Designed miniproteins, single chains, continued (4). Designs and how they scored, part 82

Each design is a single chain, and the fold is of that chain. pLDDT is the mean over its residues in the fold that is shown.

## One batch from the design tools (miniprotein)

Design m14833
Fold by ESMFold2-Fast:
Structure m14833 (fold): chain A 68 residues (1-68)
Amino acid sequence: MTPEERELIEKLAKEHNLEVEDVKVFEDASGTRVIVIKARDKKTGKKYTVLIIVDADGRVYHRIEEVK
């Protein structure tokens, strides 16, 4: 995990009041990285999945979704 990826994870967790429980990193042959974060809301206890995609050009995309 790069410093920029770690900083983004910390920023998203702070902004959405989430506690990070697990982080998995996947990388394909083209250099695209997918970071899957399992997190919990600190007030409600609801589970969330945060997806961060870093493409080969270094562009970053993210999505936060509640787990059923």
Scores: mean pLDDT 79

Design m14834
Fold by ESMFold2-Fast:
Structure m14834 (fold): chain A 87 residues (1-87)
Amino acid sequence: PLSILEQLLQRQADLKARRAYLDKMAKENPEIKKLVDEYNKLVNEGIERAKPLFEEGKFDEVKRLVEEYNKKHQEILKKIDEAAKKF
């Protein structure tokens, strides 16, 4: 359905914007780079889990998986913000 596809495209755009921001911060601080690497690992893990569900047309399961990984992403982003609050 278009509405689910639009939501997934928006999430992808948000991830790209966050990636650019985090990569910039990581270049200036090695400790932040480690947290950014952990964040990128979670993003890749989520994509690998979502891909077969999307290909099978299980869009509701994809949506639930995206929501699950958004919570995990927010936890790591909070740790990055705590490390980088002076940048």
Scores: mean pLDDT 73

Design m14835
Fold by ESMFold2-Fast:
Structure m14835 (fold): chain A 89 residues (1-89)
Amino acid sequence: ERKKEEEIKLQIGKLHQETIELLEEAKERNPSLRELLDEAISKLTASDYEGALEKLEEAKRKAEELGDEETAELLDRAIENVKKIMELS
């Protein structure tokens, strides 16, 4: 609702933090994705959600190509969070 701007900002902040935690876990599980995930974290920190989404989708494709289903699932959750942030913004 229009009067819930502050609540929306809190929700965005929570999703942002949870997404960074998911990406740090993904980096630990699959170090070959570190560069793409560091770029995604940088984009998220700059509130460039479109750029972050692009990097996350690239990282997910790479995880799937490597057969790393668990990391791909973490990245799917991160992508969903970023899309939700964009909807709330």
Scores: mean pLDDT 82

Design m14836
Fold by ESMFold2-Fast:
Structure m14836 (fold): chain A 71 residues (1-71)
Amino acid sequence: SEEAEKLVKELEELAKKLLAETTDPKRQLAIGTTLGMALISRGVGEVAKDPEFAKEMIEKQLEALKSLSNV
């Protein structure tokens, strides 16, 4: 739970930075989708009582967002 929340915070901070740096609606959609999927994964992990699943999915979304930062 705590680890998943730390990853979500890191992802939110990166998403906020990337959104501030772009006016391209396609790039904004990609960033927003990555953030949305991370938040959904956190919620699923909480409801299913599976914090490891939430952590793994959030880590994958953070990796995807970091990949977007290099494009």
Scores: mean pLDDT 80

Design m14837
Fold by ESMFold2-Fast:
Structure m14837 (fold): chain A 67 residues (1-67)
Amino acid sequence: MPELSPRGLEAFNRVRERLATHRFPDLEAAVAFGVALAREEADRAGLSPEEKDRLIALVRRVVESDF
């Protein structure tokens, strides 16, 4: 599977920590928030567009698996 760079893994860990402080009423709200966080953290970490898409896809899958 395509792995994240060290910067991408740091961004993913930040998304995870930010998500852990929140409770969501439904899957749609959780996915929307997770994707927004993934975009913010990818931009902050200076990830390529391709790696940003991978981070967003990973966060979406993780959030969906928790519901």
Scores: mean pLDDT 79

Design m14838
Fold by ESMFold2-Fast:
Structure m14838 (fold): chain A 85 residues (1-85)
Amino acid sequence: SDLERRLALLDEFLAQQYADLAAQIATLSDAEAQALIAEFERAYNAFIQYILEKGAGDADAAELAEHLRARSEKIIAALRELLKK
């Protein structure tokens, strides 16, 4: 129940992050857009590691980290597709 609610809120948050990043990328050069995507990837990878380290042995923390990893990878892939012509 609590985990499902947290995952749903995370999905809403990540959808808004995608919308904001996509809008920014539309105003940037290809080099600036690539740098922004790389920064997003580094930030989320660091956050995933933080969750795993602080939640060591907690199945809910592992599930949250995996969900965040899978969703952030999809966002990064979608943002990279915006750079293709």
Scores: mean pLDDT 83

Design m14839
Fold by ESMFold2-Fast:
Structure m14839 (fold): chain A 76 residues (1-76)
Amino acid sequence: SEIDKELEELGKEVEEVLYRIRQALQQLPEEQRQQFLARARELQQQFNQAYLNKDVAAMKEKLEQLRRLLEEIEAL
C-alpha cells in the first residue's frame, strides 16, 4: 500500500539521521554527548511509537525534530 511504502521510506530516513547524529556526537565531550544522546533516544522512541500506530504525520514530526537536533549538534 502507499502508506506501507511511506512508512518504509521514513524508517530509512530516521536510521540515516540517527547514524549521522551518532557520528557527530563522537566529536563532543562526554557530558554533552550523553545529554544529546538522551534527547536522540527519546525522539527515536517517539518515532517508533508513531510507526507502531502507523501515524505518518507523527513520524514526520519526530524525523524533523531529529534533523533539527543534528543541526544543533553540528553547530557546536
Scores: mean pLDDT 89

Design m14840
Fold by ESMFold2-Fast:
Structure m14840 (fold): chain A 92 residues (1-92)
Amino acid sequence: SMEELRRRLVGTLRSLLDAAVEALEAGDYAAALDQVEGMRSLARTAAELFKWSEEEKEKIEALMDELEALVRARAPPEAIRAVGEELIELVE
């Protein structure tokens, strides 16, 4: 079902976010960025499957850009988690 696919998408995004936060806490900014890039790729694939509106796609891309910028700026892990949770809430 679409609900089961959405639940799996949310679960995978949460796992990638947790991995990004763990990498940041370890000071591995390259690994954190790789996890964020994984989230972006998954979100783009999901946009096709779930037929998201252009407004929804723009909001998701903006949140992904914010996540990437925070990782590149070496922001505190709590800041990355806050934006990541906003993204996950949007796709739930």
Scores: mean pLDDT 86

Design m14841
Fold by ESMFold2-Fast:
Structure m14841 (fold): chain A 86 residues (1-86)
Amino acid sequence: SREEALAWAREEAAEIEKEFPGVRIPDEILEALVVGTNESRGLIREVLRLAAQIAADRGRSVVEKEDLREAGRKLGLSDAVINRIV
């Protein structure tokens, strides 16, 4: 279910936040990924990790939708998939 996918995404985000200390992943970002990836755990994990790295590399403390767009492009996702996420 969406609730189960969102709960899993929150657990994954907590682990990624340990890997990138000082970077937060807001619930808005998790909700966008769960909906946009059609609850694909593999895509949620890959996009979140890369988005957190992009935010950290840019000296920001919060993952933004632009980081999801950039991560999606770097992962080779189609524009149609990226537009569902952001």
Scores: mean pLDDT 84

Design m14842
Fold by ESMFold2-Fast:
Structure m14842 (fold): chain A 62 residues (1-62)
Amino acid sequence: SLLEEVFKLAYEVARKALEQGLTDEQAYLHALFELRKKGIPITPETVEAVRKGVEKAKEDLA
């Protein structure tokens, strides 16, 4: 589904950002910018998928 693809994209973007020492908020914003670059609409559902991707990246790096 679109939301699964958004989650995966956000996870990969956030993982890279966090590995570079960026904050959670910076990782989140980077993921949103990548959605916009790919023409994916910013909706409550895609924002929630991004948040989950960032949260999972944080958990996996801790």
Scores: mean pLDDT 86

Design m14843
Fold by ESMFold2-Fast:
Structure m14843 (fold): chain A 87 residues (1-87)
Amino acid sequence: DEEVVRLTRELAEKLEELQRELYELYLKSDSEEKKKELEEKIKEKEKELEKLVEKLRKLGLTPESRRLLRERGERLRAWVEAKEAEL
């Protein structure tokens, strides 16, 4: 129980951070040249994202773990909206 919550929190934090990094990379890929330069980096981060999602899926979510994930998702959405407003 405590272990599952702790691991979920750690994975959710990493997921949030990785999603922010990916979003920044997507924003920087505003031209075909930049997109090509960042292609491998984006691909690597997307693969890490898929791996983290798979780990979360296999962990077995408790109600508390689901709440943590929702909070992180809400925070990430607010961050994305703020970044989009800066454009």
Scores: mean pLDDT 74

Design m14844
Fold by ESMFold2-Fast:
Structure m14844 (fold): chain A 92 residues (1-92)
Amino acid sequence: SIEEVLKEAARLTREAVELLSKGTEEDKKRAYELAEEVFELVKPFLSEEEQARLREMLEKLKATKDPKEAAKLLEEMMMYAAHVLLQRQAAE
């Protein structure tokens, strides 16, 4: 269900933000893996245009050298995904 997908995506996002706050290279790599899991988890519920938007945010997140910027981008990705999925749920 969309609700279960959003709960899991939010859990993964919180874990990734916490890892980014720890500041090690290993934690950073794990946070990026979790961000990609969030993308794959929500992807089936997104249009091609919405998938492209989320992919752009993910690539920008992976390209930044600033852990604070990475955490902000990750939270923005989650907010965007939640907005889209909740609109889909409300329409059905």
Scores: mean pLDDT 83

Design m14845
Fold by ESMFold2-Fast:
Structure m14845 (fold): chain A 100 residues (1-100)
Amino acid sequence: DPDELLTKESLEAVLERLKKNGLILDYKVTDTGETRIVDGKEVPVFDVELTLGPNVLDESQRGKKITLKNVHTLRDLELALTAIIGGLIKVEDGDVIEVP
């Protein structure tokens, strides 16, 4: 459910699975201390720094470090990561991407 409460633990569980599959090399999750309202619920907002892993299909994207800002639902995080890992979104090292 995209409206399920995102926690640092649930976010790190998704990122750990991607790391074990070699799709990301490392990650850092930061709790911003900010909140948003989603379906009438107050949810925490996270920033995610990550390095793209050796199993990303586009070789030119491997090893690039990016920051995803405004992460507050698992669905929007997964959509952003799928687009980047799948090569629909090209990134440069140091890019900051706002998650909707």
Scores: mean pLDDT 81

Design m14846
Fold by ESMFold2-Fast:
Structure m14846 (fold): chain A 68 residues (1-68)
Amino acid sequence: MLDEEKGLEAGKQAEELRKKGDKEGLIQLSKQSVADPELKKVVEEVAEKLREIGDSIQRGLETGLPPE
């Protein structure tokens, strides 16, 4: 059976770390996902969203445009 509880817990932890801007915590969570395929899936989704946010901020800094 898929470990739904672990996936939900990981999702909440990832969201909390994202709200705090704790990249170190997200990296640690990502390392744990190597041992857990459900956790890996959740972390990949959060990492993709963070990349989009980071790219938006970086474009704003480099091009002088405000992040959206």
Scores: mean pLDDT 64

Design m14847
Fold by ESMFold2-Fast:
Structure m14847 (fold): chain A 80 residues (1-80)
Amino acid sequence: SKKLSEQVLRMGKLLRDFIQGKISKEEALEGLRKIAEEVSKYNPEIAKQIEEYIDKMKSQDEQKMGELMLEMGAYAAKNL
């Protein structure tokens, strides 16, 4: 789906901006929540998995959060 492909691209930009220090952890998590909300309109099971990644990220340091964001991005690219 074109709309789901657009969410994968948005997720990739968010990951890049976070890794490059352009956005805070809080801004990255908020961006991911908005992506999950859009994905939930088309695939609620994938949206739930993205939300589970977000919940895991909340209590982690920036390095571990970056690792989880890469895992989530790989999951989304394969399934969206």
Scores: mean pLDDT 81

Design m14848
Fold by ESMFold2-Fast:
Structure m14848 (fold): chain A 67 residues (1-67)
Amino acid sequence: AAREGGRRGAEAALAGDAQAGGRLAEKGSIDSGATPEKANKAGAGAVTYGQAGDLERAEAAAEREAA
């Protein structure tokens, strides 16, 4: 869930919708049991890595924050 949310968030951010990207990654993180603080970091990471085109790093970062 967290990894999938991070990827979907990064893809949305890459497509130009940073707000939706952040929300998708944050939701995936929360659904995985992460704290709101960790979910917020996952959202920020998905936007940053997504805008850079690094979807694999976005997935890995989201998984790390959910753990």
Scores: mean pLDDT 77

Design m14849
Fold by ESMFold2-Fast:
Structure m14849 (fold): chain A 65 residues (1-65)
Amino acid sequence: AEELRRGIFAALDAGDEEKAVELLRKYHAEHPDDIYGYTLILIGAVISGAKKVADEAAKALNEIE
C-alpha cells in the first residue's frame, strides 16, 4: 500500500502523469476504500497540476462515499 502510494508521488514529482495514473489504478484495485490515501494523492495531484491523476483520485473517493 505505502509503496504504491510512494510510487504515485514519485511519478508526480517527475511529471510522469501516465505512470501516476497507472499506479493509482493499481492502488485503487488493491485498496478501493482507502479514503486517506486517495485524499493525499488528490492533494498532491492538485498541487502539481496533474489533472488526470486528480480526476482519478476524486472518482475513487466518490465511490467510497
Scores: mean pLDDT 77

Design m14850
Fold by ESMFold2-Fast:
Structure m14850 (fold): chain A 73 residues (1-73)
Amino acid sequence: ASGAVFVSSVDGSWTIREVAREKLGLADPERYDFYLYDPEKNKSYKVDGDWTVQEALEKYGLGPKAVLVARPR
């Protein structure tokens, strides 16, 4: 399932739900849990769909290599 996108490919002002709908093609983003994956540390951080991409990156100290991942609940 193609439930992942690089954060560097999206506007940081978009919410996680907007990225899920527009970039991941998810019609019902509310049915999903969202994570930012740091490939350098091999670590995933749960994020809220109402946060902006920039807010989520700042909260966990992540850079543009982070990947937004959506997983069904």
Scores: mean pLDDT 80

Design m14851
Fold by ESMFold2-Fast:
Structure m14851 (fold): chain A 88 residues (1-88)
Amino acid sequence: GEVVKSMLLLAGRVSRRHGRHREVAQALIDNLRAMLERENLSVDELAEQVEKLLGKETADHLKKALTTGDPESMLEAIRLLEEYLRKQ
C-alpha cells in the first residue's frame, strides 16, 4: 500500500556509504517502528508487502532489523532497496 511505498522512499533517501551509516540505520529502525505503530501494521505485514515488491531477501533483512533492532540487517535492506529504486 501507500504506507509501504512511503517507507521505501524514506529508506532510499537516508542511505549513506561512509561515516554515520549505523546511526542512519538505527534512526530508520526507530522511524519505521513508529510508522508501523501509527498505521497499526505488523512487521510481518510490512515484510509480506516488501517480499512482493523487492523479493524475499530484502524482506527477511528488513524483518530482522525491525524485530531485533539490528542496524546491519537494516543497512543490507537499504542496499537492496537502493538497487531497486535505481532500476526504476
Scores: mean pLDDT 76

Design m14852
Fold by ESMFold2-Fast:
Structure m14852 (fold): chain A 109 residues (1-109)
Amino acid sequence: NELEKTLELIKEFTKDPEVQGLLLAAAKALSILENISLLESVKKIIDYIKARFPEDFDMESEEVKEELRKIYDALLSQLGEEKEKIEEIREKVEKGELSIEEALKLLSE
């Protein structure tokens, strides 16, 4: 199942709920803008981050969070009505009100 693969990829990248939420939200925005799968979008963003930082760099660092936030803001700014739904789900993941699994299911509908 593509959702299970997407969830595993996010969890392998980071255990930080804020970073997980940013990655998923940015990937959903990218999937809409480029008309590609959510899984492909998650892979593209992870590959970009890994190419920008050294192999042994802390992926839960403030520098990685800032770069993900910039990607998220840039992608989300290009969306219409879908923007509000994506932002609401991301905020709920950050606050611990939604699990990353629940957020992924909501954004996959």
Scores: mean pLDDT 84

Design m14853
Fold by ESMFold2-Fast:
Structure m14853 (fold): chain A 80 residues (1-80)
Amino acid sequence: SDPPPVETDLSEEELRERLKELLREGLELRYRRERDEEGYREALERIDELVEELAAQGKEALLKAIAWLEEQLARARAAE
């Protein structure tokens, strides 16, 4: 559904969950192409660290990271 007509404050937890979801999807796509199990595992462990670092910078940082990852995923899908 469309976003609400007025801007609402999204929960930091909701943004963290969305970011983790996008990071997992990106890493799965990369793993399918590269088949690097060690790199995949290391990157998964870094997801929580990256999300915490961005969350510490505020909601704008989380939103920017989400937008960037959505663009990266779109490019990865186009490259397949």
Scores: mean pLDDT 74

Design m14854
Fold by ESMFold2-Fast:
Structure m14854 (fold): chain A 69 residues (1-69)
Amino acid sequence: SQVEKLRQELLEKANEGQKKIEDVRKQTQQLGAEVDEEKARQQGHKEIGKIVGETQKRGSQLTAQIQAL
């Protein structure tokens, strides 16, 4: 039960990160078409990096909690 809850949380965090990455990519493409393509690309890359890093950190924490059970 406890392990299942932590695994579900890990999956939810991974799905949230993926959705946010897709949203940033779509926004970057739209912004690039409307304004500065190069600047939009750089901004999108930065935001994706933050999302990936945060998702990985939370994933590691949840994995450690699962292993402790």
Scores: mean pLDDT 73

Design m14855
Fold by ESMFold2-Fast:
Structure m14855 (fold): chain A 77 residues (1-77)
Amino acid sequence: AVEEARKALREAVAALRAAGRSQLADDLERVVTEYLDKGDFDMAADLARGAARELERRGADPSVVDALRALARAAAA
């Protein structure tokens, strides 16, 4: 469970950096890592899902949105 969430986080961070969203990638990595380390999987999933919805609303690349949704599912599992 936590290993899958950490892998999905690395993939979401990589996708964000590739899309030129380095500050968001750094912020997401820091906050989600803190939630996962505390066992706050619901907060990690909610944050990732919220980020995916906001980026989709702003017309972000589908690969970024999909990676964030994958992170949300992995954290919620």
Scores: mean pLDDT 85

Design m14856
Fold by ESMFold2-Fast:
Structure m14856 (fold): chain A 62 residues (1-62)
Amino acid sequence: SEEIKKKIEFYENDLKQVRGELARLEAELAAHPDDEAVRRQVSFYRNLIKRLEEEIKKLKEE
């Protein structure tokens, strides 16, 4: 399905961007380990990556 293909491409592109943001935030957390706001953002983005990977997996399976 063309619609499924477009959804996969959308999620894969979003995943690449989110991984980039996570890398930036992890570097920020390494520089400021007591920053609770940055730590919460790292946790949020890690969970978002897991959800995006699951959505891509579902779409590739059907």
Scores: mean pLDDT 86

Design m14857
Fold by ESMFold2-Fast:
Structure m14857 (fold): chain A 61 residues (1-61)
Amino acid sequence: MKLGELDEETRAKAAAYAALLGGGNPVAISRAMLEGKTIEEAAKAGGVSVDILKRAVELAK
């Protein structure tokens, strides 16, 4: 999945859910997603697990 292809609202929701579920940085996650980074790179940038970010993206859809 190309994270950069998500619309702005979905990216914002996913970043917010990842921060809520995993205590990560929503700004760092949102920026990594906008830059088209992999889910693994976005999770690392935000300080959350890959599983938390995957769940956050599914909840944001």
Scores: mean pLDDT 77

Design m14858
Fold by ESMFold2-Fast:
Structure m14858 (fold): chain A 92 residues (1-92)
Amino acid sequence: SMKKKKEELEKFVEFVKKELGLSEEETEELREKVELVEKEAERRYKEKISLSEEEMSEEEKKAWEAHKEISELFKQLKERGKLDALQEEIEK
């Protein structure tokens, strides 16, 4: 459900805030990036679109950049040995 997915995303944001010590401003920026990536993923799923980087619109490029930044956060969590703890928080 959309509600469950939104709850999982919020758990991810709060976990990153706690583990990496994000400010309120950085936490809000992360929420916006997560929402942008989810919106683009839903659009691609509905439209059954597979796009190369060269074919991306400006909005799609912003989602791609947000995805790269989120991937870097996952890398930092992995280096800290926190991926299993993140998975447990998301799974309730």
Scores: mean pLDDT 74

Design m14859
Fold by ESMFold2-Fast:
Structure m14859 (fold): chain A 94 residues (1-94)
Amino acid sequence: GIPLALKQFEDFLKQNISKLSKEDIAIGKEVLEVARKGQDLINNNAPSATIQEVLNKGKALAEKIKNPELKKKAMDLINLFETEYQLDQKQRAA
């Protein structure tokens, strides 16, 4: 799930730091921090509006990435987070 996806994204950044622009690395690190904050907010039962704002920020950051592979990985991470969050909400509503 999410913890493994976060680790894989962090490892991708670390392994490709010499191949990525400084700008893309900075955005990638910010996407990782936004995703970590989102996970923390979910763990602390933060309001859904606050969680949605963090997810929207993650999507906006991912859109700014110029490297296609990093952009795809960032978008996949945020989409996975959103999907698992929505699934958790449906399970709790049942």
Scores: mean pLDDT 81

Design m14860
Fold by ESMFold2-Fast:
Structure m14860 (fold): chain A 76 residues (1-76)
Amino acid sequence: SDSNVQEALAEIARFKELAARYSPDAARLNALADQLQQALLNRDWETANRLLGQIQLLMAELVEKDPEAVQRIVDA
């Protein structure tokens, strides 16, 4: 949403933190997060929405693969 760019940027920062915690997939998550941040700063909402969906899909797969990492993040 155009009016919630600051909230979206904060969410990107959280995705980067999650990527660091997951380690083996950190590069993929960080690359997508950087692209999403750039799209938001450029007001490219279509690209931002697509990238957010890609990040969510990757995160869901990673969560199912390593549920203990998710628990550590939630506990932090």
Scores: mean pLDDT 69

Design m14861
Fold by ESMFold2-Fast:
Structure m14861 (fold): chain A 70 residues (1-70)
Amino acid sequence: MEEEIDRYLAEVAATQGPEAAASVRDAVDELRKHSPELALRYARIFAEAARAPPGSGVVLPDDLPPYVEP
């Protein structure tokens, strides 16, 4: 899990910048206190967004909060 989360954060940092990666890491760290499974899901979502084509723009679901909830 640590290896996977680190990889996801590295992809976010490479494509969206270190500030974005830091925000995701902070959210993942908070979520990990409640559920490591949810922390992994959160990191994966942002990694998938980072893989999106540059022309697609950043479009996130309306019900995706900036913080995590168990």
Scores: mean pLDDT 66

Design m14862
Fold by ESMFold2-Fast:
Structure m14862 (fold): chain A 58 residues (1-58)
Amino acid sequence: MLSEEEARRRLADARAAVESGDPVLIRVVIAEGPKLIEQLEGELKEELEAILERARAM
């Protein structure tokens, strides 16, 4: 499992990618998101799931 610091960093990177609107970065988030979700728990997992859902809707 990821450390809390690494998990927060990965979450921030995913959020920034979706906020950028860059199709290449969004595609990477969609491809890698499910594997990262499996390594997260609680609020961080819920927030990443919301980011992934938003990315898929774009």
Scores: mean pLDDT 79

Design m14863
Fold by ESMFold2-Fast:
Structure m14863 (fold): chain A 83 residues (1-83)
Amino acid sequence: EAEAEAERWTERQIELLREMVEKYGRRPVFRHNAHTKAQAEAAGRPAAVDSHEAHEHRDLDEMLAFIREHTPVYHLTRLRARA
């Protein structure tokens, strides 16, 4: 039952990462400045002012998406149980 073990391990890793990021990653309470972001795009300039926020949000999303997408084999293996 390596599929069940891998799936359970992956789920725990995702939960732990999300929990830790939400607890420890919430230190800087900076939200997306949609106004500045839209203004930068309209001017054809990068939203550098949101670099810190984008980096934090991107790290969170990338960590979750990275584990989810880079571990599809575990989810797929679990789904494709051997007969």
Scores: mean pLDDT 48

Design m14864
Fold by ESMFold2-Fast:
Formats: C-alpha cells, structure tokens, sequence
Structure m14864 (fold): chain A 83 residues (1-83)
C-alpha cells in the first residue's frame, strides 16, 4: 500500500495529538485503531477501537454514527482475530 511504516507512525502521532486535544473524537480514535492494526500493534488497536465504539454507542442516533459504529466493530473483530 502507499503508506510506509514511517508514514503510519507519523499518522499515529497525529491521531494521538488529536485525541489529547479531544478525548471524545471518535473519528480520531477509530483512525488511530486502524493505523495501529496496520502496524501490527493489535493490543493497542483493540484498546482504541473499543474506546471509539463506546463513545459512538453513547452518541445521538444518526446515519453517520451508525456507519462509523459498523466500521469500528468490523475493524475490532478483524483485529481480535489476529490475536
């Protein structure tokens, strides 16, 4: 794929910075979880994906929320199967 290991690590740092500014940013949490999974850091990926799911489940019902919740749960299942 287009992203190198160095590129993925840079994305991790950026998403971690976003979450430090807004811990409820479920988009940043989801993207961080996906990026950590691409790096093979499955345990950390699971932690952040579970946080994203928890926040999304507490959010107001919408099509966007439902789509992101489905994406987060799908990614979580995929990552858990690697452990």
Amino acid sequence: NFLTEEGLKALVAEYEAQIARNPEDYVALLLLGQTLAELGEYEKAIEYLKKAIEILEKSEESIGRSLLLTAAKTELKKVEEKL
Scores: mean pLDDT 83

Design m14865
Fold by ESMFold2-Fast:
Structure m14865 (fold): chain A 79 residues (1-79)
Amino acid sequence: SKVDKLAEIAEKYKDQPDLPEEALKEVAKILGMPLPKKKPKSEKEKRENEIIRGTAISMVRMAYAIEKLIKERELKRLE
């Protein structure tokens, strides 16, 4: 599922504050989001790039937090 793919990206970059450009592109493709513009020239385009980046990072971190909670609950059930 799309959530599983996001969780894989989250696990790979869990120790990083920001997503690298390649991870950001992959997240955008998974979510059906537009890619950030490589050369934004207007303040509007720069703002749109920041929104895209922030949304992708938030979605990845949310997927990671959900996966971690599921794993912790499953471990407690087994212990």
Scores: mean pLDDT 74

Design m14866
Fold by ESMFold2-Fast:
Structure m14866 (fold): chain A 62 residues (1-62)
Amino acid sequence: SHAAAGAAAGQAGDGEAAARHLRLAGEEKSPWVDAQKAGAAAQAGGQEEATRAGAEASLISA
């Protein structure tokens, strides 16, 4: 999903790419779920914290 791509972009510190993927994830996925958590984390930090938060959210939900 785009949320996973957003989390990866966040790890690189690319907030713009992370935000773009977050928006696509939101549009593709109508219900708010893990995708939103991962995307929000990537957009907020764009660093290790964003990546870790996104990964942990995915693991918790998986």
Scores: mean pLDDT 57

Design m14867
Fold by ESMFold2-Fast:
Structure m14867 (fold): chain A 100 residues (1-100)
Amino acid sequence: SESLEALDQALEHIDKAIEAIKQKDYETALEHAHLALSYLYQARALNRDNPEIVEKLLEAIKHINKAINAIQQKDYEEALKHLEEARKYLEEAKKLVEES
């Protein structure tokens, strides 16, 4: 599924952003957060007719944007919290896609 591939890519990039913050590589964390956003927007477009999936993806997008802002403000603890929340919503979206 093209949708599952986009979601898996978004998950991979969220995980890489989290790891980069833990390693204090904030430039790499920003790059992966932006890549995660790109794949989340792709997944949203692919699931446009599924409002429950779109709702979860919009929450994930919201949290990635908050994480990006937090990294830019050098609030790395807040950035990690938002990346973890985005990951949870994305996992929920992925389950809904797999069940459809």
Scores: mean pLDDT 91

Design m14868
Fold by ESMFold2-Fast:
Structure m14868 (fold): chain A 84 residues (1-84)
Amino acid sequence: MEEIFKEAMKLIDEGKSALEAAQELAKKEGRSVTSAEVRELKTPHARAAMAAAKVRAAEATGSSQEEIDYFRDHPESTGLRVLP
């Protein structure tokens, strides 16, 4: 699990979602993805990466610092608007 988790985090860093990363690793082991794996990938570390991506998108569109701060604090808020 730990080894698989690190590989999944690498895939997320490359732009894949937590679910997609978990599915890729499950396929390599010939098993189904589990909700526990997806939850581990949604740890504070993964949430920080998602927040950074939202901040980058907001900066590119000229959003205010207040909006950027909100995304850092609430990386999952209206997640379908910015990140898949």
Scores: mean pLDDT 61

